# Designs tried in a protein design run: designed miniproteins, single chains, continued (4). Part 93

Each design is a single chain, and the fold is of that chain. pLDDT is the mean over its residues in the fold that is shown.

## One batch from the design tools (miniprotein)

Design m15216
Fold by ESMFold2-Fast:
Formats: C-alpha cells, structure tokens, sequence
Structure m15216 (fold): chain A 80 residues (1-80)
C-alpha cells in the first residue's frame, strides 16, 4: 500500500484575501515524490474554485491518477 500524506492550510491576509496551500507527498518504488500548490483567492468565487480543485487533487491521488493530480495542482496554482 502506497504511503500518502496530504497537508492543507488556509490563511486570511490583512488585505482580506485568502491564501491556500497544499502539500502532497507519496512514496513509490522507494522514491518520495512531493507536490506543492498555492493559490491566493481574492473573492468567494476564487475561494470556491480553490476548494473544488483541492478536492479533485485529493481524489486523483487516492485513485493513483498522478496525471490528474498534476493537472488539478497546476489549475490550483493558476488562481490569482
């Protein structure tokens, strides 16, 4: 069974924006792989998009879909 760790944090900035970060670590064939994503949401629409993409990234990781995981993290990182 592949070891997987997911860390998510949310911080409110002084300007009212919200900063989301995700760190995903998994082990495969004796190698450790780490993906890190960050997004700064300026409004509720961007917050909802960030939350949705985080859920999709987690689902992709649990399914072993590393290409999907990369795609969702890239989309998450594009939120600005």
Amino acid sequence: MMKRTIDVSVRRNADGTREFSITITYEEDGKTHTFTGSATAKNEEQENKAISLLGKAVDALLAGDIDGLKTYIDQFNSIS
Scores: mean pLDDT 79

Design m15217
Fold by ESMFold2-Fast:
Structure m15217 (fold): chain A 59 residues (1-59)
Amino acid sequence: GAMAEQIARYTAELTKALEAGRLDEAMALYRQAEEDLGRKAALDALVAAMKEVVKKRRE
């Protein structure tokens, strides 16, 4: 559904910003996600992005 697609999009963009070490961009994306999706969905996207970064660092 549209909500799941938006969460996935924000997760992908947050993952890229975090991997690049661009914390200001990651914070801006998180704030935008809160406005677009609400706090709970934005937090879910951020947690998913952080898990992806941790997985990539283990490779």
Scores: mean pLDDT 82

Design m15218
Fold by ESMFold2-Fast:
Structure m15218 (fold): chain A 72 residues (1-72)
Amino acid sequence: SVLLQATKEMFLIMADGVDRAFEEYLRLKEEAIKEGKNTPEMREQLRKEFRRRMDEEAERAKKKVAEIKEKT
């Protein structure tokens, strides 16, 4: 069914999105540590950046679901 196909596509997009967002978070965290800037303020900024990236991945998933629904 269209609903099952949309759900499957959403989970696949989300899995890839989580991996990308987490890898970027770890990279930025390592850079902050190397620069001696591992402060509470920097950690909060990194958390906000991670959330922003997760929001972008969620929007990609929504667009894909909408495309699947439109093509039926």
Scores: mean pLDDT 77

Design m15219
Fold by ESMFold2-Fast:
Structure m15219 (fold): chain A 69 residues (1-69)
Amino acid sequence: MVVLSEEERKWMEEKLEQYLSTIDVRDLKQVVKALNDFENEMLSQGVPDERVHLMVSLMGRRIRERAEE
């Protein structure tokens, strides 16, 4: 299990809800674009690269889990 800060968790949950309502999670192209946009947004907020890669990986996993429902 990966340890996220409370703020990182809230941001990830908010973005996940946004993506689930706006993209087709079964369309790989849309999922890749969403993950790229998420990465770019975190970098623009000054999040360290190591944390960005971690959160992008977790977001991709969570989107995949929802696509399987």
Scores: mean pLDDT 78

Design m15220
Fold by ESMFold2-Fast:
Structure m15220 (fold): chain A 66 residues (1-66)
Amino acid sequence: MLEDADKILEIVRELLPTKSPVEAALEAMRKYPDVPARVQTLVLGALLETRGDVDKAREIVKKELE
């Protein structure tokens, strides 16, 4: 599950200079549609909570998946 979140977060990191965190996350999720909905929701929530800080968002997702 954290590996699935990492796939989304790496695409978000690449897109953030040109897209909002939500737009970047949605594009990443379209690329990896097999990622579970729970993980997608956690990544979106963490990105909103951290205002697009991918590293902080990853720490939140990691703790939530424990």
Scores: mean pLDDT 79

Design m15221
Fold by ESMFold2-Fast:
Structure m15221 (fold): chain A 110 residues (1-110)
Amino acid sequence: VPSLRQLREELESTPESDEARLALNLAKLILYLATTGDPGAAEKVYEEYLPRIKDPVLRRAVELVLRAAIEGRLPLASRVLDWLEDYVNGRISKAELAERLRALEAELAA
């Protein structure tokens, strides 16, 4: 399991041109901070890095990880993180990621 320092350094070293990897690394750090008892730090890092992600689908994925983690829905947060990793590794398309995120937003609103 990566340490907080390793997760932060990985995020800080990610090129802004690689928005997919930036979103993945941001989501990983958010989930770590929220689950280790610092949801305020999770929100702060989200606000700091979100402006660097211009893609609306990737922004939505990170937002859902933060929301799910804060609400204690850890299996849901982990599922979104897995989908971001699948997208970064070319296993799913951006259209598929967007569709899955829309379905989860409906589930969270219910």
Scores: mean pLDDT 83

Design m15222
Fold by ESMFold2-Fast:
Structure m15222 (fold): chain A 80 residues (1-80)
Amino acid sequence: SAREERLAQFRKMIEDTFNELDVDGDGKISYEEFRDYLLSIDPLISDEEIDELFKELDVDGDGEISYEEFEAYMRRRNGL
């Protein structure tokens, strides 16, 4: 269906975006890379919102975001 096709395209967009942010290819995004990404799509986002979002995504508190955590965030952001 058109919905399933849009979800597949959206997933590819998330994957492509993650790979672009993960410059060294280790499968993780740093806090700084995540912050810069959010500021690039919403320059009015507050530091407090960025910190809360990062903390929500970084479930184990290691200071880095996995692909799975990033995908979950992007799904929530787009109402999926």
Scores: mean pLDDT 71

Design m15223
Fold by ESMFold2-Fast:
Structure m15223 (fold): chain A 68 residues (1-68)
Amino acid sequence: GAAEERARAAAALRLAHLRKQGEIAAALEGAQVSVEARVVGPTTVLVTVTVNGETTQHLVDAMRDPRV
């Protein structure tokens, strides 16, 4: 539905921002950076960031209200 489309759009925007930050960091430090995003729920995206072989996972919640 419309709410799911909005959640996907918000998640895509956050991923694009994170990728740009990674590109800037890589250019400044000469590091290898990779970013993956996977939609794991209607409002949640799992973002996996790997920097020089070190992997960090972040759960991004775009619209989750405790009442939903």
Scores: mean pLDDT 63

Design m15224
Fold by ESMFold2-Fast:
Structure m15224 (fold): chain A 63 residues (1-63)
Amino acid sequence: PLYRILDPAFLEAARKVLGTDRELFTAREVAEAAKELFPQARRLSTPELVRRLLEHGIIERVE
């Protein structure tokens, strides 16, 4: 599945970290960006981090 980053600041930072101008990201790419930007995210597994970002409305699942 692909994910859209809904938070504009996180989207801009993720694009910079990942070296892309895309709007849709994989779970691994979202987790990689989050772990680079938020030290607390580094202790979470990729599935758990993605789940929390979805629950908090920071990202949405597109497909």
Scores: mean pLDDT 83

Design m15225
Fold by ESMFold2-Fast:
Structure m15225 (fold): chain A 67 residues (1-67)
Amino acid sequence: MLSPEEFRLEFQKLYQQTLDAIEAGDYDKARELIEKMEELIKTSNLSPDEKEGYRAVVKLLKDRVDG
């Protein structure tokens, strides 16, 4: 399992890559990155409140891709 700091860095990296994919119109890549972020949250050792915050961010990305 990633430490909370390692999780935050990896999540930020995936988040930026997802935004770049959305801006490029590569919605298939954006969906793959979103799935990776969801798996990262699910397998993390973060508190329930922290996981909920990260899930809210992923929900906004999903709404942009599927909207």
Scores: mean pLDDT 83

Design m15226
Fold by ESMFold2-Fast:
Structure m15226 (fold): chain A 70 residues (1-70)
Amino acid sequence: SEIVKKLEELRKKAEELYKKSTNPEVQDDYKVLISRIKEAIENSDKLTDEQLELIVKAFEARLKKIEEKD
């Protein structure tokens, strides 16, 4: 699924940013997001395409907020 590929790309990006981060609070935020993305991938077959698209948008928005956090 193309949507699942987007989730995998978001997971990879979050993991790369986590490894580059030196702020423990920001690292914890990345860990939580990575865990949620993994859970969404594992449950992707139980979700509608519409639900998956909303989840992708939510994760993209959350990732951006974490990246902008001091």
Scores: mean pLDDT 86

Design m15227
Fold by ESMFold2-Fast:
Structure m15227 (fold): chain A 77 residues (1-77)
Amino acid sequence: DEAVKQEALAIADRYVAALKPDAANAEKYAENLTKVVLSELFARHPEAKEVLEANPELREELEKEIKDHIIAQIKAR
């Protein structure tokens, strides 16, 4: 769902803006922040958690997109 993806990216942007992670460690921060973003997303949208747990490929795609977005946002600073 595009709306769920957009909310996940918005949550990610909020954390990157607040924490201002170091670009030298962008991938490590992205890995950790992706887990935090998914936790908050699933707490807000339990139905999305059920759909993604039933479809592991979709979950992997979402996790990759969130991680790539976080890395791009950190490096764009």
Scores: mean pLDDT 78

Design m15228
Fold by ESMFold2-Fast:
Structure m15228 (fold): chain A 73 residues (1-73)
Amino acid sequence: SAEEFEKLVAEGEELAKQKRYEEAGEKFIEAAKVAPDDERAAHAYLYAAIAYQEAKRSDKMQEALKKALELRK
């Protein structure tokens, strides 16, 4: 649902503010899975990729970027 999506995005943003970037990335992936449309799912995957880049998790960053790009085509 849109409400669940917005809640998970907000939780991810709060974790990122606390510099808990890997956990923030996990929340953005959860948000992407419950997103109401492909556009919001793609945005959530991009947020996850940015968070994983900050966490120095290149493996997870690349997977999140791939999912975001697939939804934008």
Scores: mean pLDDT 87

Design m15229
Fold by ESMFold2-Fast:
Structure m15229 (fold): chain A 73 residues (1-73)
Amino acid sequence: MSDEKRLKLAEELAEIAEELGLEEAKRVVEQMKGKASVDELLKAVEKALRASGDAKRALEGLIRAGEVVQKLS
């Protein structure tokens, strides 16, 4: 994946986390943008969403993140 697509993915994931009120997930994504592979970025987001304690919002975030990954593939 190009650096531009990777940065766009990180930006979209951060926006999704912010919309869902998952500030810890947003912080993790922002820290990893431009420094991680797509797989590493997705694993970090998944870990942060699990830590949020809100299973419904975590699931919604993961579904939306998957849609962004599919669009950028």
Scores: mean pLDDT 68

Design m15230
Fold by ESMFold2-Fast:
Structure m15230 (fold): chain A 80 residues (1-80)
Amino acid sequence: MTKEEVKEVLEELRKRIDELPLSEEQRARARRLIEELEKAPPEFWGSEKAGELLKKIELALADKDPEAVLAALEELVAAA
């Protein structure tokens, strides 16, 4: 995955997370996690692990579960 593709993925995640009914604390936590993900090397985003965790985030977003989304983002940051 290129730097441009990573930027698009993170921007789309940010937009979808902003659509969730988040508390101020949950919004701050999401912003911090996305900022940490922006620091991950481009090679990480091509990994099978990154793909699995991105799918987990997609499922949590579809379920409109803010805590599940945040937990999946934390797993993605920890894997990077």
Scores: mean pLDDT 79

Design m15231
Fold by ESMFold2-Fast:
Structure m15231 (fold): chain A 55 residues (1-55)
Amino acid sequence: DRASRLAALAVAYALMGKDKNPELANKAIQEASRARTVEEAERAYKLGEEAFKKS
């Protein structure tokens, strides 16, 4: 399931970026836990990726 994979990746990136971007990381985790569609999972993924890249 693509949505589940994107949500899992969002959480992984968020956890890696949490020390430097706790706000973005928390947003990504929350969005991932609520994601029920691929679009929602992609939103969470982008937030998590941003937290990680800003690390």
Scores: mean pLDDT 78

Design m15232
Fold by ESMFold2-Fast:
Structure m15232 (fold): chain A 124 residues (1-124)
Amino acid sequence: APSEVEKVLDLLRKFFGLNIIAGESSMEEIIEAFKKAVEESLLSEGDKKAILKAFELLVEDPNISKEELIKAVAPLTDRPELAVSIARFLYLFSTAKEVNLEKIIEEAEPVEPLLEALKELLGL
């Protein structure tokens, strides 16, 4: 069975394989790519629903707090902090005018296993 790091890494690889271009891709294209990557990922159904809901809330209100996102998705997953950190990372990456991966990672505040998956994916 795949590890939790491998499941998150699979989601990230699927998302980055969809040719999203920071600053060039429309919000509609970003939402469709995100939804496809999450739905096709190896994550649990609860984690998928939580990640999709967190992303939807970020699209509606980019200034929504991390605490409000965690509270909103807590009923859907046993890992609300992970779901929120995945959604925030992918949202910040997709909407960045200029891609600074270190800054995006810092602002997303990734928790395990997302942090280890990002280190493996990016060679950090």
Scores: mean pLDDT 81

Design m15233
Fold by ESMFold2-Fast:
Structure m15233 (fold): chain A 60 residues (1-60)
Amino acid sequence: MITVREFVERLAEKLGVNPRVLEKALEAAGIDLSGDAREHRERLLAMLTPEQRKVAEELL
């Protein structure tokens, strides 16, 4: 199982961006960072750009 926080860290590493920016956006959307990333798949992908989404799908 991958948590939302772990997913964000892995995505940020692959994209070369700061994970805190993504974490703040997800918290503002009401997504629990300790939850299962796959259960929040639709909301996570909706918060991302098309380029980020391609990478994110490989992690989910």
Scores: mean pLDDT 79

Design m15234
Fold by ESMFold2-Fast:
Structure m15234 (fold): chain A 71 residues (1-71)
Amino acid sequence: MRAVLRNPQSPEEIAMAIRGFASRAGFPLRVEATLANGEKKFFTVNSEADIDEVARKVFELKPVEVVISPA
């Protein structure tokens, strides 16, 4: 099970996707950000309290794709 978000427009969009996935899968979660150059960055979300900070960091990278999966 995984969620895929293409060209996210805000950190709030990413945070909502993480919360939605967490409500069904639980924690911890893995967040994979793919950049326009093909580079990938990985983040772990261990709890509800981490979601907004991780979403902000992911959005700052300007990713073309974000994949959320169980860690």
Scores: mean pLDDT 86

Design m15235
Fold by ESMFold2-Fast:
Formats: sequence, C-alpha cells, structure tokens
Structure m15235 (fold): chain A 83 residues (1-83)
Amino acid sequence: EAEEILKAAKEYDEALAKGAPLEKLRELEAKALGVSVEFVEERYKAREDIAAGKVDERTQEVLEEYKKILAEKEEAYKKAAEL
C-alpha cells in the first residue's frame, strides 16, 4: 500500500515535469491518495470556493474528509516504516 502510494507520487512528479494534461495529474493524485478522481476535483472546487469566500457546510465536509484521508495515509506510511 505505502509502496504503491510512493510510486503514484513519483509518477505525478514525472508527469508534472513533462507537462501532462490536468486530467492525468488528477488521476495520479487520486491514485496516490487512494480516492476517486471526482473526490480530488471536489476538493479543488472546495478550495476555490473558500478562496472566494464561499464557505458552506458541504465545502467544510469535503475538506474535513480530505484531511481524514491524508491522516489515514500518513499513519499507514508510518506503520510501514516501522516494519
């Protein structure tokens, strides 16, 4: 799991350096986080809405879910590093 996430992160960096289309970058980010592409797109939309001052419960829920997913992946990475 952690190894697959690291591979996806490396693929993202390489694709970004090569000027890959946004769609491919979103796919690689979703793979690295273990989430859907739609969730990644909702997160970016929520970030744009917050920057524009459009904060609502839905926007906060999307960001809290993203934060939770990142925390779970970080814990999984730490456990893998201890093994």
Scores: mean pLDDT 71

Design m15236
Fold by ESMFold2-Fast:
Structure m15236 (fold): chain A 105 residues (1-105)
Amino acid sequence: SMEEIQKLAEDILNTLLNHPNASPLKVLPDLSIFPDFYKLIENPVSLTKIKEDIENGKIKTIEEFKEKLEQMYNSYKKFFDEDSAQRFVADELYDLAMSLIDKYA
């Protein structure tokens, strides 16, 4: 059901938000530190924004949830160097998210 899909997405997202390394993905990069992020990325997405979109009914399918996670991950890959802490965390949390979706969806 739609309610079961929403609950699954919320449970996966809460796992990501509670991950010990999640800090760089929880909120959008600080504009004063990374102004060029907002020049390069037109529609930036954070884990907190994805949570809001689930709660507000803007994400209704597991495919839409996956697309939002991919959008966030691709933005971080586009902007942050492969050796950065932000990239390392993006790789770790995206891989975890895909693993949880594959297991439970």
Scores: mean pLDDT 86

Design m15237
Fold by ESMFold2-Fast:
Structure m15237 (fold): chain A 87 residues (1-87)
Amino acid sequence: SPSKEFLEFIAETFGMSVEELLERQKESRELVKAKRYDAARELSLEETARVLGMSAETLRRLLREGRFEELEERAREAEEKIRKKLA
């Protein structure tokens, strides 16, 4: 399951609550292809994707499909790389 801190990070990035994010994951198959992103959210998504080491398109697809475990693994890898650079 996704970490609470990772879910809070993603939810804050998209200006939504963690509860909304989890509801989206639960209904991900029904929410696939939902055109709820505007240009401002696309820019925020691009910045988030850059931090996670993936393309914005890949991040948007994973969010639409509710693949939060995969996103959490990418976030852990990004955190480890940052920690290694700071050490």
Scores: mean pLDDT 62

Design m15238
Fold by ESMFold2-Fast:
Structure m15238 (fold): chain A 66 residues (1-66)
Amino acid sequence: HMHFETIKIDKSDPESVAEAKERIREILIRTHHLDPSDPRQRAWVDRVADAAIKNAGDELTLLHHH
């Protein structure tokens, strides 16, 4: 089942960016059934999360499947 989630990001606040990145990582791991202990899968998730934050405005809307 597909859901939308909106994350607010203050790009001037490193804590806000870190929280958004962790939330994006959680969604990617769940959606793609990834093993967070696999360093290659973890690196892919980190790269995608960083790209999403870089391209976002002050809010990021994510679509994920449960």
Scores: mean pLDDT 73

Design m15239
Fold by ESMFold2-Fast:
Structure m15239 (fold): chain A 86 residues (1-86)
Amino acid sequence: EPERRAEEARQALDDALSNAKKAVEYAKQGKINEAASYTTAAGVWLVAARIYAEGLPEVQAELDRAEETVRKYSKEADKIIEEIKK
């Protein structure tokens, strides 16, 4: 169970990071709706990763680092979108 939950948490983190990177890519293309959708998806995967990482301190440390990276990409996408709107 713990090993399986760790694998699921890491997969969810990978999906969160992938979606966050896609949000920035679509924001740079001026695709505001797609960028927002990928930012939302990244957030959903972070929640899933937290659920799977419950009681797993090593995975929780990985999640904390990945969450900071995801939030950095989300802020970058938001800044690009706001610059396009001006």
Scores: mean pLDDT 83

Design m15240
Fold by ESMFold2-Fast:
Structure m15240 (fold): chain A 113 residues (1-113)
Amino acid sequence: IDEAIEELEKLIEELRKLAESFTDPEVQNLIKEMIELVEKALEIAREIVKLTGPDSPEAIEAVNEALRIARDALEMAKQAKEGKITVEQMKNHIAEIKKRVEELEKRYEELKA
């Protein structure tokens, strides 16, 4: 699980570096919003690991979901950099990622109860 967390942190760093390369303010703001969502997913996954233990199925699933969110976010940012997706498509991807982060947060709240 530590290796997965390290990969997640590296993906966030790569996403931050890509964000600096955009010149369109609307695209920059969308990428920043996406970075915030990925960071929130990592934070929630860390809290689930702390609550349930690193070997728990809940912790493993949460970290793997945060990794999938980060990989999807990075792929979207790369496609945006290459001009392969529209601003509207970026907004749709971000909305989907936001829902996934909200589900992860809901799981964390259920585990605390």
Scores: mean pLDDT 85

Design m15241
Fold by ESMFold2-Fast:
Structure m15241 (fold): chain A 89 residues (1-89)
Amino acid sequence: EFTRKLLKEAEEELKEDPSSEKWAQEIGRILNREAVHRGRALLEDPAAARATSTPFDVEELLQQLRREGAPQEEIDRAEELLAELLKEL
């Protein structure tokens, strides 16, 4: 999957910062889960999934990270990362 490949590459880059390794893993996990969910919906009913497809909801993902206790600094990094990944789509 295209999105999964981009997320994996982003996770490798985040690994270079040991201070944020834990949050890098959590962000990658959430993004991969969302990508799998959307891919699954497309396989089950492509027409319906495309008709109701909203853009990748960056704000909801960032709010999820905040609820899980991620520092604002890590949330800001996730927002920038997601913006760059979405440009490639």
Scores: mean pLDDT 59

Design m15242
Fold by ESMFold2-Fast:
Structure m15242 (fold): chain A 91 residues (1-91)
Amino acid sequence: MSTELNEKLAPLFEKVLNSPEEERLKAAYEMGYTVTKLSIEEGLDVDEVVEIMEYRLRQAMKELGYPEELIEKVLKAFREGAEEAKKEIEE
């Protein structure tokens, strides 16, 4: 995975972990959208990059003691952002 992609996503990742619930879900959506769009533009394996970022986000939230229900909501928002980015390119 590219270092530049990680650097662009780091602020959104931090916002997902440290924000109030409403802002957290929005940040997760933006993260999913951003990672997917950048991966497509760079010609990367989109599904692999999205899966890696989803895994990292899940692990970070588990390590911080977030309940599984909240983790699932965050990952759902992340995936919704990723799917929206795909739709814009498949037009």
Scores: mean pLDDT 78

Design m15243
Fold by ESMFold2-Fast:
Structure m15243 (fold): chain A 93 residues (1-93)
Amino acid sequence: MDALIDEVREALAAGVDALNALIDSRDPETREEMTWLAAAIVYRESRKKAEEAGVVDDSVWDRVLAELPPEQREKLAAALERIDAYERKRAAA
C-alpha cells in the first residue's frame, strides 16, 4: 500500500513534466489523489526549508491553510496524514 506516494515522490524528483505525465496516465480519482499528495509533499518541503532558514512563525502556515476552502484544506490534511503514516511505517520496517 502507498506505492502511490513513492510514484509521486519519484516523479517530483524527475521534474514537473514527469509528474504531469504520471498524473495524466491515471483515472480521474487517482489524478485527484496524486495532485493532493504532490501538494502535501511540496507543502512539507517548503515548510521544512523555511524552518531551516530561521522562519519559526507557524502562524504564517496556519494563515495559508485557513485561506484554503474547507474542502481543499480537508484534502490537503488527509494527504499530509497519509504521508506521515507511510513514513512512520517505513521507519518501523
Scores: mean pLDDT 74

Design m15244
Fold by ESMFold2-Fast:
Structure m15244 (fold): chain A 81 residues (1-81)
Amino acid sequence: SAQDIFREKMLEIAEEAKRLREEGKSVEEIKEKVIEMLKELKKEYPQFASYLDNMIKFIEEDPEFALDLMIHEVEKAKEEE
């Protein structure tokens, strides 16, 4: 379904955030890249625009905490077989 594909795309964005952190990128650089990717995703899935706008706002207001949560979700997903 579109919702399942959207969820997969959200996890891909979180995986990219994890990769950038592992490469030693700053929180600010990771924040800018993640927000860019979320804005691109909003163009493909306008039905989820409200959800994505709320996520972008959360990342802008508390980038360290928001990025930590996103990366934690990827780590949990990889532990589920």
Scores: mean pLDDT 83

Design m15245
Fold by ESMFold2-Fast:
Structure m15245 (fold): chain A 91 residues (1-91)
Amino acid sequence: EKEKLKKALEEEIEEIEETIERIEKNWSSLSPEEQERMERGLKAYEKLKEIYKEALAKIDELSAEELKKFLDEKSTKEVQKLAKELAEEAK
């Protein structure tokens, strides 16, 4: 179970990093209004990435239930929603 969760967290982090890089590569082609909107989304994405990296660092120390509680406490539904909206706009 923990090995499967570890792989899932690693894959999510990789996808987040790829999305951030894609947005940064196209940043100068965005309007000021688009940049302001994307900046809020990037901040949420960076926060989500940090939460997942912290969870990954604690994976051997915490039970599956404790890890789930940690993720629920650290990531708000608003942060997750904003990150998802950013990923959809970046496609």
Scores: mean pLDDT 76

Design m15246
Fold by ESMFold2-Fast:
Structure m15246 (fold): chain A 66 residues (1-66)
Amino acid sequence: SDAARYARLGARAAAEGNREEARRYAVLSHQAGGSGAATGAWEAGEGMLDEEAARRAAVKSIEASQ
């Protein structure tokens, strides 16, 4: 639930053009999803991988919650 909540917040921030907030929520979403080991991947990866992943997770979460 925490991961889904952060993913939704990230997707909304991205839709509003707030890239920095979207990225922050994407990181929080992945950490809340039980992936403490993923923190090193965020530092190594310099793409929008976590932000795009959070957007997709948010869309799935929203659809599942309907």
Scores: mean pLDDT 57

Design m15247
Fold by ESMFold2-Fast:
Formats: C-alpha cells, structure tokens, sequence
Structure m15247 (fold): chain A 92 residues (1-92)
C-alpha cells in the first residue's frame, strides 16, 4: 500500500503541474482527470470524484491548491506521499 501511495502521489503531482501550466493555484476537475488518465489509465472519474468530495465540498468544479494542501496534510497518506504532493503544490 505505502509503495503504491508514493507512486500514485508522483502521478498526482505530475498531473497537477500539467493541468496548471500557468500556475494559477487551481485545476479544473476535467483537466485533472484528463492528465491523470494520460499518465496512468488506472485513475478513474470515481477517484477524482473522491478527492473533490473532500477538497471541493462546495462543488465548484475547481481543486484549489490551498484547500487540497490541507486535505493532504490531514490525510492518512504516508509522509513520503504527502511530501511529493505538497512539494508540487508549493511549486505551483
């Protein structure tokens, strides 16, 4: 599980960078899903819906990095997986 979490975190980090090339501080749900599936077909709409249910409770359709950061920090992800995603957010 922990090794898969790190691999998934790397894919998530890359997808965020590709979905926010102008560094606006958020990604659209559709663009995030598209980039995730381009990197790894195992990422489904259900997976993205799960992230947005926690990080976008207002159902805006946007994943704001400031909100996603808090969700990642409070998650049960390994410290290594958290650091990968948080480093990507901080760079964007």
Amino acid sequence: KSKQEVEDAQIIATALELADPEKKGYVLKEDFLKELQRLDKRFTKAFVDGIFAVADPGQSGYLFFRRFRVVVEKSNLSPEAKQIILNAIDKL
Scores: mean pLDDT 80

Design m15248
Fold by ESMFold2-Fast:
Structure m15248 (fold): chain A 78 residues (1-78)
Amino acid sequence: SLKEELERKKKEIEKEIQESFLRMVANLEARTGEYFSEETMKRILKSLGLPESTIEEIRKLAEELKPRVKEFRERALE
């Protein structure tokens, strides 16, 4: 039904916002080499209405990005 389609689109938008936030924070953490504390992240996520599970996703993505940032720096020095 139309109502079910609207609910699905709402969830898709919420997911896009969550993914954008997750990528932004992970990128920042990867570039700086510093991680936000779990307490700080919980406060930010709560203010945005996002689940606490997002913290683990951000951390994993940041760890994946760190080696790429390091490799780029090492190549730039060659």
Scores: mean pLDDT 70

Design m15249
Fold by ESMFold2-Fast:
Structure m15249 (fold): chain A 68 residues (1-68)
Amino acid sequence: MIEKFTLSVSGADGAPLSEEQARQAFENLKKTLSEKGAELVEEDSETRGKFRFKDIDGNEYELEFELR
C-alpha cells in the first residue's frame, strides 16, 4: 500500500508566498528531494507536484507538495 501525505508550505512568518517565491521554492524543493533519491511522479504546476519515496523496508510513500 502506498502511504500518502500532503504538505503545504507558506512564508517563514505564515504569510502566503508570492507566485515568484512559490515557484522558486518549488524548484529548490524538487532539486533537494531528487538529490535525496525521491522520484518526481507528477508536476501539476510550477508550485505543485507529487513525489514518490521507498523506505528500507520496501514501503512506498507518495508526498504531494503545494506552495502558497
Scores: mean pLDDT 66

Design m15250
Fold by ESMFold2-Fast:
Structure m15250 (fold): chain A 95 residues (1-95)
Amino acid sequence: MKEREEALEKIRELEERLFEETKEYIDDPSKAEEIKKKLALAQLEAIEIMLELMSKEELEDALKYLENIKKLLKDDKEIVKKADELIEKIKEKLK
């Protein structure tokens, strides 16, 4: 499907952006928290891109992941807000 091809292209662009943003931190352990945040934001964006193409099982797995990421990164307002928005969208799709 054309929509699936477009989503895969967006995922590739996301992977390239993540690699460029994190490559300078690979050899610096003090940047682990910055890398962790970038990885979480990239995963949230990947879920958003794929959301319309997800099966019920994939949506349920994404919901569990988003609830877990909110607990692990609860002090990061940007991640919590993004996760909450995605959780709401997923819950509406599961109705």
Scores: mean pLDDT 75

